# Ledger of designs, part 98: designed miniproteins, single chains

Each design is a single chain, and the fold is of that chain. pLDDT is the mean over its residues in the fold that is shown.

## One batch from the design tools (miniprotein)

Design m3400
Fold by ESMFold2-Fast:
Order: C-alpha cells, then sequence, then structure tokens
Structure m3400 (fold): chain A 104 residues (1-104)
C-alpha cells in the first residue's frame, strides 16, 4: 500500500545519501522524500528515516538548495505527524537548517 511504498522510498533515499557527497544527487533524494510525504501520511518509522536522511544531508553538504530541501522535509513531517518525539526532532532540524542558511 501507500505506506509501504513511502517506507521503501525513504529507505532507498537514505541509502543513496549515505553513499554520496554529490549535492545534486542528495537534492534529488530529498525531493523524492518530500513528494512521498505530500502524498502519504508517514508511519513513525518512515518519519524517523526521512528525518535521518535530511539530518545526514546537512552533514554531507553546505549547498543552499540542499539546506532549503532539508527545511521542506522537516516542515512536511510537522504537517503530517502527531508524535511528540518526531515533532521535537523535526523542529530541531528546521532550526539547524535555518541557522545554516543565515550563515551563507
Amino acid sequence: GAHEELLKLVKEALEIIKNTRDPELILKQLQKIIDGLKKTKPSKESAELALESAELALEKTRDPKVIEEVLKVAMEILKKTDDKEIILRAIGLALRAIGQLLEL
């Protein structure tokens, strides 16, 4: 179903991000995650993996387009989750992304 497709998509995106430093490839994976989150309410596992992917992207590159997409991932998760731990993690990620954009 849609939840299983989203989980597969975020797992594949995370694996690609783990194995690359190319900002364009990282950006494409984050865009896929955002598109998936727009179509389907994430499970806790899908939300955690999407946040892990976005957090890792911030560690891998300082590209402004990647940082902006990280912020979009955090915002989509905040719109779609009622889990307090996931909400706090997404807020922390959004604040970190905003801080990096202000230093550019």
Scores: mean pLDDT 89

Design m3401
Fold by ESMFold2-Fast:
Structure m3401 (fold): chain A 62 residues (1-62)
Amino acid sequence: EEKERFLKQLEEAIEKYPEILARIDAYPATHPEYTPEQVARAKARVEQSLEDAKKLIEELKK
């Protein structure tokens, strides 16, 4: 039961990643205090987190 609930929460989190990435892409317009390098680094970290989450979902489905 807990494994199934965790899997569902993780799948729901993954569905929200495109919105998170879109918000980061908007940072240059909404937060000019952040450097392009900081924005790129934040985006790369979110993309890595998404890949890690996908791998975890595959593992949990076993």
Scores: mean pLDDT 77

Design m3402
Fold by ESMFold2-Fast:
Structure m3402 (fold): chain A 56 residues (1-56)
Amino acid sequence: MIKEFTSPSGKKYLYDEETGKITDLETGEVFDSFADYGDHLNKEEEELKKKIEELK
């Protein structure tokens, strides 16, 4: 079963419960596991922090 969810940054993803894969709906990138997704999420959090610092 495929479920949609939204990350804390506002990005939308699809989670496939049968395969454990997560798909980024903006880029079409597929993560094979929650670990890969977590690494991506950490990078997005760092990019968001950089943008906030650059804006002010």
Scores: mean pLDDT 73

Design m3403
Fold by ESMFold2-Fast:
Structure m3403 (fold): chain A 74 residues (1-74)
Amino acid sequence: SEKIQHVEVKVSSGDPNAIVKEAQAIGAKNVNFNRATGVLTADVPASKLADFENIVKNAKPGDVAPVEQPLIQQ
C-alpha cells in the first residue's frame, strides 16, 4: 500500500545537507546528492511528493534550481 516515487532533481547550490535532512524528515528514503553533477536523488512516498518539491523550491530560491521533473504519480 506504500507507493514510492523515485525522483531526480538538479540542485545548483545551497546547503545540500540541509535539503537532504528536510527530505528525510518528510519520509524520503535513499536520499543522495551527487556534488559533481548537482543531482539529488530520492525515493519519496507519493503522498509526500508535493512536500519534497516544496523543499527543493524553497531551499534558498536564488541558489537552487526549480524542480525540473514534473510530479509523476506513477
Scores: mean pLDDT 68

Design m3404
Fold by ESMFold2-Fast:
Order: structure tokens, then C-alpha cells, then sequence
Structure m3404 (fold): chain A 79 residues (1-79)
């Protein structure tokens, strides 16, 4: 596998990560709305939404970091 192949794969994975993160954000918002409607506790639903979105952002950042680190390691191995 060439260097360009590794970089191309990393770009593809990052684009897929962004798409999946967008879908998960929509799901979190919808689930929080449904929970607020179901329980009648809009404040608890709002806090749950905020917490889940923060965790999603942290997970996305961590996955991105690991992917870039893995790609860099593989690039170094080919030198």
C-alpha cells in the first residue's frame, strides 16, 4: 500500500465519521425530545440532550485523533 492510499483512506474515514456523527446528533435530539414528551420533564430531557451531544463531540474528536495517529504510524513504517 502506497502513502497516497493511506492518506486517501484516512480522508474517506474522516468523511464517514462526519456523516455518522451528523446522524447521531439528529438521533440524540429526537430521542431527547421524545423523552421530554414521554416523561413530561422537559428540563431533564434538555440536560440529557446536552450531555449526549457533548459526549458525541468528545467521541468524534477521540476517533479522529486515533485515526490520524494510526495513519501517521503506518506512514512512518513505510519509510
Amino acid sequence: MGLSDLEREAIRELAELDRQAARERDEIVEEARQQGEETGDEEAARKLEEERLKRLDEEVAEYRRRLLEQTQRELEAQR
Scores: mean pLDDT 78

Design m3405
Fold by ESMFold2-Fast:
Structure m3405 (fold): chain A 98 residues (1-98)
Amino acid sequence: MRELQIRLEAAILSAIGAEFMALKGLGEEAARDLEATREAVRELLEVAPEEARPHLEEAAEHLEKGVELVRAGDFEGAAEEARRAVEHLRRALEALEA
């Protein structure tokens, strides 16, 4: 459980970093950080308990949408999707603590 919590906290920080890069208009950096965070969330889904899974799935969908928006040049939209991913990752972390 503790290792999974640490990995979730790292994913939250990565998503926050991606939001910041998108807001600065750093498209390549934002896309890279969103894709790396999405891969980390995908790996978490392989081992996460059932209670956390819906929140991780939602986070992955928002991160994927964020990548699409960065590629389309919509940096504000990408930042919003990264922020939504952070909200869902926090809910996943809360589910692990219950």
Scores: mean pLDDT 87

Design m3406
Fold by ESMFold2-Fast:
Structure m3406 (fold): chain A 97 residues (1-97)
Amino acid sequence: VDYYEDVTEQSLDGRYLRSTVTIKSGNGYVKAEYEVDERGEARLLSFDVKDVNEEVLKELRKYLESLRDLLEVETSPGLRSRIRLEIEMLEEVLRRA
């Protein structure tokens, strides 16, 4: 990965956080926007992919597998919930790529 950026912004009314993740590798570019509401629920707002790079997709798949492995050994209910959410989001990103 040549470039990785994670930018978090708060809504003007303070009710939710918006995070933008940008990954660049060679000519590949993946940008995803996530929103976390006041209930702690996260959702994908937008997904932009340009010049789909197998290297970027491979890194995202490896990260997803790492999260799945972590979920199998994690016993904390709160951390398990967070990991499941990240898995769901990455699966959505990979499905759209």
Scores: mean pLDDT 66

Design m3407
Fold by ESMFold2-Fast:
Structure m3407 (fold): chain A 76 residues (1-76)
Amino acid sequence: SVIELTEEQEKALQEAGEVYLKTGDPTPVAEVLKKYNIAEEYKARVEALLAAADAAGLPREEVKAQAEKLLAALAK
């Protein structure tokens, strides 16, 4: 299932995502997801993708570390 976002929500998430890519700080992304009540659905999807990557034996250490950091920010 795809998370359907409004244009405003997509722009906010894109801007927060750019901060995350440049700084490694997931906090702005986590706050946008919480603001629009999609944090739990996004968290579940990230956890599922992380588990699938681990099961496939993919060398995703950097992506895994970033995903775990985002999941920690969402759990607060």
Scores: mean pLDDT 67

Design m3408
Fold by ESMFold2-Fast:
Structure m3408 (fold): chain A 73 residues (1-73)
Amino acid sequence: TSPLALTATKVVGLLQKAGDRPLSAEEIAKALGVSRSTVERALDLLVQAGVIEREKEGDETLYRLAKDPVEPG
């Protein structure tokens, strides 16, 4: 299994445990014991896949599980 895919799986699990609370890449890296650069790569992949959302709060970038992606018609 790719190290990136493994990290992405752990990130999703952590965000599921956090619920609606957004987490920074720094918090995720510390919680998982993984380097920040690896976490940032996994986060980018997950954002591109639509699994998580990225939002900026001032100088901080926060991440959370994507809400229902379906648009009401």
Scores: mean pLDDT 77

Design m3409
Fold by ESMFold2-Fast:
Structure m3409 (fold): chain A 83 residues (1-83)
Amino acid sequence: SAEDKARLRAIVAALGSAALEAVLDANAEAPLLDQMRALGRALASEPEAVRRALVRGILREFPAQADALLRALGAGVQSQLTP
């Protein structure tokens, strides 16, 4: 929903990453899970601290959807870590 996308944008804004905000802008029309996969791809080369902060935000703000959102994020990360 638009509200869920706005909540995700607020979490990403709190990280202070213009690059991650740009990923959400590029994927504004995509479903929430696809936005999570796109963020995961961008996070593959980022410090673990940024990934941990995003995960904590999702667990706090989306408790009912956390498992699905974190699975999508992880799939995005894994797609970039292929040997």
Scores: mean pLDDT 79

Design m3410
Fold by ESMFold2-Fast:
Structure m3410 (fold): chain A 65 residues (1-65)
Amino acid sequence: MSFIEYVAEKLGFSDAASEAAKRWAEELAKKFNIPREWLEGSAEEVLKKYPEVEPALEEFVRLTR
């Protein structure tokens, strides 16, 4: 699963590669200084290298549930 697909799934988007999911992945990359080339890479590798991303995404999900 790509990182963009992972973000889409966590936020409840119907389309894994939606423009909204891509924008969210880009903002997370900007905030945590993740190289843009990793956005289309494995979600598992991104979360392994940048463990701060998952709790930040979970906090946002809690606000939208």
Scores: mean pLDDT 72

Design m3411
Fold by ESMFold2-Fast:
Structure m3411 (fold): chain A 84 residues (1-84)
Amino acid sequence: MLEEIEKMLEELGKENKEELEKKEKEFKERFEKAKDKPREEQLKLHEELIEEALELLAEKLSEKYNLPKEEVLEKLREIRKSAG
């Protein structure tokens, strides 16, 4: 159920706002440092940052809701596919 995961993500965002904002800033800085790199390296970094973000969210959701991390990660990847 995508709706349940979206609601869980909203709750996680409220509870872990500072940690998530720090991670977002870190990801933006890493991407900004790559702006002068070839397009292929920028695309690879973008995919790596997305995967890191999905893994972090899956870990937090797994801990909070006592769900299997791998199952949550798979659902998050499905949400990403639907959005892109």
Scores: mean pLDDT 74

Design m3412
Fold by ESMFold2-Fast:
Structure m3412 (fold): chain A 74 residues (1-74)
Amino acid sequence: MVEEKLREIQRELEAEYAKAVATSDEETVRKKAKELTKRGIEKAIELLEKEGVDYDEADVKKAREEIKKAEEKE
């Protein structure tokens, strides 16, 4: 089930973020948070496309635009 696979992706990213918070300085944690967010969104979109799930295309487009905005601000 796609929903369960999405939850697995979220759990893995949350675990990696928690480890970074416990073991790293604030600057490293911020960089890791941005990387994990981008990676999570991309993995979620790829999974939805791979499984052929009928999701709202507008939501997918908004997620991709948010990634672009984050990159343009840097």
Scores: mean pLDDT 71

Design m3413
Fold by ESMFold2-Fast:
Formats: sequence, structure tokens, C-alpha cells
Structure m3413 (fold): chain A 101 residues (1-101)
Amino acid sequence: MVNVAELLGRAAVEAQRKGWPEDKLRALEQAIVHLSEAVDALHRGDRDKAAEHLEKASDYARQAGLPELAEIFRKLAEMVRDGKITVDEALELLGFAPRPP
């Protein structure tokens, strides 16, 4: 299993060091924003909003040239929306600690 938050943070550091094109930097920033919004929605138990933000994070990750992360986000969005995983499981897969009940 992959720690999504760590991989995305690593990509952000590399993007800055290597001077990625503005389009890729903007896409990476948007993927991070939507990941944050998805995590907030998961903490609130709003699975539909979490899935929407994970889908947007997937689209932006693809635009940033990170197809592996895009696929992970898309699969998580489907699993969250379909109720195939719990909110806590989704948070752990994204690399975040579950919130207390």
C-alpha cells in the first residue's frame, strides 16, 4: 500500500527543485488542495463530498504528470462512494490518522 500524502509531498518538493512548468505546478497544487478537502470531508463523515474531491485530485494529479497517484485517487473515490471502505480506512490509505469518534 502507498502513503499518498507522503508521495504527493515528495512530488511537490521535487517540482520546486527541478523548476517544473507552471501548468504542472498549478495542477500539483490543486491536487493537494482537493486532497485536503477530501480529508476534511472524510473527517465529517461526508463520503459523497470526499469522493468528489478525490476525483478532482485524480484529475489534477494526471495533469501534473503523476498517473500512478491519479489512479490511486480514482480508486479511492470509487471505494468511498460505493461504501466499500470505511472513512477511517480511507484516511489511513491517504496517509492520515483517523479522527476519534
Scores: mean pLDDT 79

Design m3414
Fold by ESMFold2-Fast:
Structure m3414 (fold): chain A 55 residues (1-55)
Amino acid sequence: MSDAERIVRLGTHYHLEHGVPLERAEAAIRTLARSLGFSDAEIEAIIARFREEVA
């Protein structure tokens, strides 16, 4: 599994399984992706995937 896929799954787990609010889960995965060296465009793609998974 890629780092991007792991980040999406982590955010989904925080929101759906731990009840973390969507905005906070999104902020957490955005921060994590940035810390791992993803570009702004890549971060937005990760966030879009996360939104699809929780829809």
Scores: mean pLDDT 82

Design m3415
Fold by ESMFold2-Fast:
Structure m3415 (fold): chain A 95 residues (1-95)
Amino acid sequence: LIPLLEEVKEKVEEMESLSPEEQVRTAREIAERLSAFLAAHRDELSDEVLQLLAEIMALAGEIALAAEAGDEERFRRLREELLEKLEELLELLRS
């Protein structure tokens, strides 16, 4: 999970430099990769990790919607929230 989250964090950091179409695609790819990981590893994860992953996936979906709508302010805010949740989950997993 840690390598996947580190890749996701890097992609989210790079999103600001992408076109709106690429931002939508990247956000959806993040949600899909995390969903696939959850499907494969649900029984191995604590309730706290499952909750944070659910929040991260929800934020990725909201980011895709904001990018599609051209809502730059909402996109920026949601991206910051996603980065904070990714760091929180990474710290939890490294503890």
Scores: mean pLDDT 82

Design m3416
Fold by ESMFold2-Fast:
Structure m3416 (fold): chain A 73 residues (1-73)
Amino acid sequence: GEARARRLGEELLEGGRAAVEGKAAGDAARYTAGALRATGSAFELGLLGEVDLLSEEAREAAEAAGVDLEGLR
């Protein structure tokens, strides 16, 4: 489970960063794709009970993308 949680954390970080970059650039397609990727990865981490394994950087990127990590525990 931990290896999958680590991979999902990486995908959440990448998605969150893409969402932040897209929003700053006014690129709706990049923002939407990044936000969906971050949200999907966060949802899967919630199902695994592994949200607390997220790095501070990944958590900040998810929050910037509008993902409610507290709702996922």
Scores: mean pLDDT 71

Design m3417
Fold by ESMFold2-Fast:
Structure m3417 (fold): chain A 102 residues (1-102)
Amino acid sequence: MENLKKLVEELRRLIREAAAAGKPPHIVVLFKDEITEEDVEETVARSREATANATGPPRLEFVSDKPLLTPEQREAFLEILRELARVYKDDEMIAGLERGRA
């Protein structure tokens, strides 16, 4: 899934940029069977807008058209969550990811 990898890279970049700006990133990921380039652009734009208006702690959410994520979608979500934990130095969250679902 080429566009799924691009989505992960763009969201990881957004998380780093938000942290550098002192803003809590608010990330919303849309998962569906085929992610288009337009879906990547929309997800990044929505996440940037949510982050610009965000108060409180960092937040990561997903929306799916299916009741369960595919293994590839789950891995993508975990990569985004790991970057968020790493940037905000949340050692407990990092340990939880690697022990439980990573």
Scores: mean pLDDT 71

Design m3418
Fold by ESMFold2-Fast:
Structure m3418 (fold): chain A 67 residues (1-67)
Amino acid sequence: SHISEEEKKKLFEEQVKELEENLDKLVEEGRLTEEEAAWAKEVLEAAKEGFEAALAKAHEIHQQVVA
């Protein structure tokens, strides 16, 4: 038994939503800044389009932070 591509996408989107909710909780607990959580959410949203998109978004954010 293997998972179809549509089922994989749905499960992945559900996991991303759960991770985003966990990021909001970490901000509420003072363990992350709102900016750090926003960067992480941007990478997670890009990951829905694929690994390469997520990597490109992470590099973009890193360049903005490191200058």
Scores: mean pLDDT 73

Design m3419
Fold by ESMFold2-Fast:
Structure m3419 (fold): chain A 100 residues (1-100)
Amino acid sequence: SEVEKLGGAIAIILGLLRAWAKLKGDDEAAALLDQAIAEIEELIKNKASAEELFNKVQQLYQTLQETNPELAEKFKELLLLLAKSSSPEFAAKLQEIVES
């Protein structure tokens, strides 16, 4: 259930980023985030590992750094906030992702 809680928190973060993308009129970023939310929800449903969730988050972060750097910076801030409330192992992985 720790992985399920992690995935749920990530989905909430992605939902917030999607709302920001829509407010900015970036429909392409909003669509990417909608797809990422669906993929995270599928991973939770299928009882995926934490590593699979982190891999998905890393891919999305890298894509956003290339396509929408402002949104990537907001994602980084939210991932670092999540890290402060996470286990040391999960916090370390979240920090590694934003350094990529």
Scores: mean pLDDT 87

Design m3420
Fold by ESMFold2-Fast:
Structure m3420 (fold): chain A 55 residues (1-55)
Amino acid sequence: GEQALKDCAKEVSSVSGVPEDVALEAIKLSLELKGVPVPVDEGSKVLEDCVKKLL
């Protein structure tokens, strides 16, 4: 749900150092592309794992 998406954005943000809004947009784009991850510096693996959980 919406809360899981926000939780993922916070996790990616904390690992990568990018703003939470940027992490949220990367996660949304990855979901729209059916799990094709958008790299976010050091947070790319965390983003990939979160997107797979949300799919």
Scores: mean pLDDT 68

Design m3421
Fold by ESMFold2-Fast:
Structure m3421 (fold): chain A 74 residues (1-74)
Amino acid sequence: GSSTDPRLEEAERLFKEAIRALRAGDVARAAELLQQALQIYEELGRHDLVPVLKEAFVLMNPDRPELAREIVAA
């Protein structure tokens, strides 16, 4: 959908920052940023996107797939 909701833009930015944090080795920050992003999607009723974003987070961290899976499982 062509949503221009500023909260969705914030969630997308947080999600991208979570990917960068994990790639930099900052597991705690990656987990915090991902949790914040997913919370915004849930609050907006976008439950359909939560599993998609969790899978995307794992796929966007190919060098640390097991760690990425642990973060999304928490």
Scores: mean pLDDT 81

Design m3422
Fold by ESMFold2-Fast:
Structure m3422 (fold): chain A 86 residues (1-86)
Amino acid sequence: MEALEEAVKEVQAEVDAEKPPNTKENMEKYLQKTLERARKLAEERKDELSLKLVELSEEALKNPGLSEEKIEEYEKKYKEALEKYK
């Protein structure tokens, strides 16, 4: 999870510096930026857990009209990835 943790810290530092308004648009923008940075770092470092978590998050974002059943499916996949690659 090193790549994902590093990406979160980098983006959080930008949020702390810029102090953007807490809007849905800004939340989605910084989430996408975090996922893009985490993907690049995970691919460079071969961090399989971070890459899997990024892929699941990107799939969820591509489907904004997810049903409750589909949301539960993604949550389950997230938990399974965390347990398998600890």
Scores: mean pLDDT 70

Design m3423
Fold by ESMFold2-Fast:
Structure m3423 (fold): chain A 74 residues (1-74)
Amino acid sequence: MSPEIEELREKLEEALFAGDVEGALEVLEKIYEIDKEEAQRMAKAAVKFYEAIGDLESAERIREWAKSHGLDVE
């Protein structure tokens, strides 16, 4: 994995744990510009994370972002 993707994954984890869905979306957008497949996997992980903690609104925002970018997060 590129150093840039590794750094962005760390920033995504920080945003997810902080409950910062806007920050999470900004990081996902940057990942999408570099690697669309990785963005899809990370968006899917973010949806699962928010669903697991009961934050259904944040999970839906990530799904909406993914759909707008042609990504499948199920």
Scores: mean pLDDT 83

Design m3424
Fold by ESMFold2-Fast:
Structure m3424 (fold): chain A 87 residues (1-87)
Amino acid sequence: SSLLEEVRKLAEEIKKKFPDKAEVADEVLEIADLIEKHANDVLKQIGALLRLMGLIEEARLQGDEELAKIIERILKLMKEYIKEVLG
């Protein structure tokens, strides 16, 4: 999926721009793998989206607005991927 390829590219961008936050990028990659492997499991998809929303909130609470915006883009792409799989 081109959408998941873009998600993985954005995760690598996080590692490049925020090397001190590589753990966030690794969690995004784990979430992408979870969504891809469990595309037909609605509860796992919901759980994955909630994890991404948590990462956005945590980044904002820490003052990392640029990081939060990248994760918001990832969330949007994952929502689009889920819509394609279910449509």
Scores: mean pLDDT 86

Design m3425
Fold by ESMFold2-Fast:
Structure m3425 (fold): chain A 74 residues (1-74)
Amino acid sequence: MLSPEEREEVERRTEEIIRETERVAREKGLDAAMVKGGELLKELEDEFPNMPEEVRNRVKQRVMDALHRVELEE
């Protein structure tokens, strides 16, 4: 179970992952963004090994939703 401080840090890191993944999608395309997003998500999981599966899945969903929004802009 994450502490309130760890939850705030995970939220901040999630926003950074979304921003970087959207940047890569716009500059290099969706395939490159999927690879980058996957790497950043793995780094987040390694930093927060006590992250519940529900939180992990929500973070992944938010990143995927951001990529879908960029795809719809085309």
Scores: mean pLDDT 81

Design m3426
Fold by ESMFold2-Fast:
Formats: structure tokens, sequence, C-alpha cells
Structure m3426 (fold): chain A 92 residues (1-92)
């Protein structure tokens, strides 16, 4: 559980960094992705079960959003964190 929370915090940090770097036109779409991960983080901190399919869905959308904004480094890092988080949840 602590590892799940840590990975979600790292994912939120990557999306926040992407939001800070993004052109103004792309910022609303990236902010929406940040909200999704912030909700998952709140649920994890409350000891709620996190659905790996929900993580995959939100992760895929967030990675696509960052790539469309030209933030390829942040998109790659986020993709790696999503894959690690899904694996950790499935091993529980």
Amino acid sequence: MEEVIKLLEEMADVIQRALDLAPAEQQPDIAMQLIGFSVLLVLAKKGKEIDPEEVKRLGERAVETLEKAGLHEEAKKLKELVEELVKKIEEL
C-alpha cells in the first residue's frame, strides 16, 4: 500500500511538472489528468482498493495528452510509472 501511494504521488508530480511546462492551450487537458490521479491518491491514502484497470485507463489518457502537448520526456516517465504501479497492484 505505501508503495502504491508513493507511485501515485510520483505520477501526480510528473503531471504537475508537465502542466507547468505546457503551452497555455494544452494546460486545461493536462489539469484534468492531474485531477484523475489526485482522486486515486486520496482513495489510496484512505485505504481503498485501487482498480488496476482504472489506473491503465487514466494512465493511457494522460500519456496521450502529454505527448500531444510535446512533453515526450514526461509522457515516457509517466508510462513507466503506470506500468510499475499496475504490476504492484496485481502482485497484492
Scores: mean pLDDT 83

Design m3427
Fold by ESMFold2-Fast:
Structure m3427 (fold): chain A 90 residues (1-90)
Amino acid sequence: MASVSELSDTELKVLGVLLKENKPLSARELAEKTGLSQSAVSRALRRLLERGYVEAERVGRRTLYRLTEEGLERLKEEKDLVSSKELYTE
């Protein structure tokens, strides 16, 4: 099992949609916007919640998820880290 603090492709897609939409979204809306299954989105959301990169809010009968400041910084770091490495750091 990989014990890494890095985000998976699924987690990055979920965070990217939350950043782009700039509003709380349900797991269903995230699945539709990412093209992922609801089960894949739910697993990613669980990981992101455990890391504090998203938070959950109960609105009526739905749970909505929103990007935290930590999640925003982590997403920006992921993009910056790839750019800074210039593909030669292996």
Scores: mean pLDDT 73

Design m3428
Fold by ESMFold2-Fast:
Structure m3428 (fold): chain A 94 residues (1-94)
Amino acid sequence: SIKEEALKLIEEAKKIVEEYEKDERAKQSLLDYLDELAEKIRNAKTNEELAAQLDALVGLLRLMAADPSFPEEARKRFAELAERALELKREVKA
């Protein structure tokens, strides 16, 4: 279920990128990175590997939440997703 919840967070992040990123090159790079993280999460064989990929997802979401090229509404949504991803990471390590 942690993998399923993480994949849902990635799909939510992709929707925000599709809606708010206006630079097609930046949009494609972000979507490709999110797809790569999704594959790494699906293929994680241990809780340690899964926690590492969740940490990468938290880092990416926090970078997008701090990016002034995104409008405030998008940054707020990325920040909320980052906190949800951090809670999933804590559940894996518990």
Scores: mean pLDDT 88

Design m3429
Fold by ESMFold2-Fast:
Structure m3429 (fold): chain A 73 residues (1-73)
Amino acid sequence: SAADRAALRAALLELARTNAVLALALHYFGEDQVLEAAERLMRELGLRDVAELVAALQKDPALLARRLVEMQR
């Protein structure tokens, strides 16, 4: 939903304050591509909500950036 996507966007922008790799990805790929990559990553890893994605990115800060690079194929 639009509300779910807004929550995801807000969480990623907050994470970008402390995750330089994510901040760089947002700058170069843009918010729409980063959000799409995050949604795909959530599906692939079976993450149920934005909080589980945040926890995964705190554990592996480059996880989303690697997925974005794979999407450039």
Scores: mean pLDDT 84

Design m3430
Fold by ESMFold2-Fast:
Structure m3430 (fold): chain A 65 residues (1-65)
Amino acid sequence: TTTVTVTVPEELADAVYAALQALVAAGELDAVEQRGTEITITSANSAEFVRSQVTTIATHLAAKA
């Protein structure tokens, strides 16, 4: 199990957190926590893979906004 903390733009923080909670519900992540602009993710995957997933989600959300 790997724990990764990422910092996201304040305007995206709630949306990224909601998207990650959906992945927890789908069984793809173990847990997610939010503290302002900091999001902490627990996963069985590598830290690099988890960071890549967050970057992809944030990029898609930013492009849609």
Scores: mean pLDDT 80

Design m3431
Fold by ESMFold2-Fast:
Structure m3431 (fold): chain A 71 residues (1-71)
Amino acid sequence: GPELADRAVENAQKAVELAKEGKFDEAIKYLEEATRLGTQAYLDGDTEGAERVSKLAAEAKKILQEKGIKL
């Protein structure tokens, strides 16, 4: 439902912010939560919400990988 996608987006945005701040362990935790909630939103039929989450998660993952973090 929309609430799952909204929560996933908030977690993904937090993961991006934390990754930019160099707080990698925290960023990974928020990224994992965002991915979990985003997957649930997708299975609920919220494809648009899941796509928003996927884009933010990809941004966080890219920052972490550029900093040498293995995911």
Scores: mean pLDDT 85

Design m3432
Fold by ESMFold2-Fast:
Structure m3432 (fold): chain A 97 residues (1-97)
Amino acid sequence: MLAEAEARREAALPDGRKAAETGDVEAGAIANGAEAAYMATIEEKREEAAERLEEEAKLAPEEAKEYLLKAAKALREGKAEEAGEYAKKATLAIAAA
C-alpha cells in the first residue's frame, strides 16, 4: 500500500510542478489527489491532514466542502484511493466556483 501510494505521488510530481509554474488546475488536482492518498498511508500524518481539509472546508464553496469532508474522513480511515479521489474532486470544484 505505501509503495503504491508513493509511486502515485512520484508520478504526480511533474503535474504538481506544472500547476505551480502555470496555474494548471487539472495538474493541481492530480497532485493534490496523489498527496492525500500518500498521507492516508502514514498513520502519524492522517489526523493532521484530515484536520487541515476540515479547516479548508469551512471556507470552501458548498460543493467543494462536501468533497473536502469526504476526503478528510477517508484520510482518518486510511483509505488512500478514496482520499485521493475526493481531494482531486475538491480541487476541481474550488476552481469551478
Scores: mean pLDDT 73

Design m3433
Fold by ESMFold2-Fast:
Structure m3433 (fold): chain A 99 residues (1-99)
Amino acid sequence: LDSLSRRIYQRDVDLGISDVISQSIADSIGIDPNMRVGDLTPQQVQDIYDYFRSTVGSSGAQLVTDTLRRLQRNDPDMTVGTALSYMNSLSRSYSLLQR
């Protein structure tokens, strides 16, 4: 799962679409993609969870949210846009394995 997520994320970065994906998700949630993940409010974390729950279900959304919480602890200066692109790759990997 993690290896597949990293491959999808890297492909999106290499293709130059990572920023487009991040902006689209951020616009859907109503969050600034340039803010830092460490600055996210509990409500904004919940809004991110609700977005991914609508796309991949509660189990996939929990996986994404657990990843976000790790990023908040380990790399709080990471932009929300970068984190959203990676979380999108993680959710896509999860969906592919739920065949």
Scores: mean pLDDT 79

Design m3434
Fold by ESMFold2-Fast:
Structure m3434 (fold): chain A 76 residues (1-76)
Amino acid sequence: DDILRQQLQRIADLAKKGGYDEEAERALEAGLRAIDAGQVDGVSQGIELANGLIRKGKYKEAALLLLSRSEKAIAS
């Protein structure tokens, strides 16, 4: 729980440093809502994939992937 929230914040902070403030904010909000909805596994998978993109310097793609995965998890 706290570890996932910290990982979401880290991804959002890195995307903001990349200049993608809106995408970062939306991804963080959606991820936190998905955790609150009990969709922990979906968020965890999204974080793992987003961290892969961050290692490649793809901060916008990381934020958008996390947003998409979190919204899909909430909708399920």
Scores: mean pLDDT 83

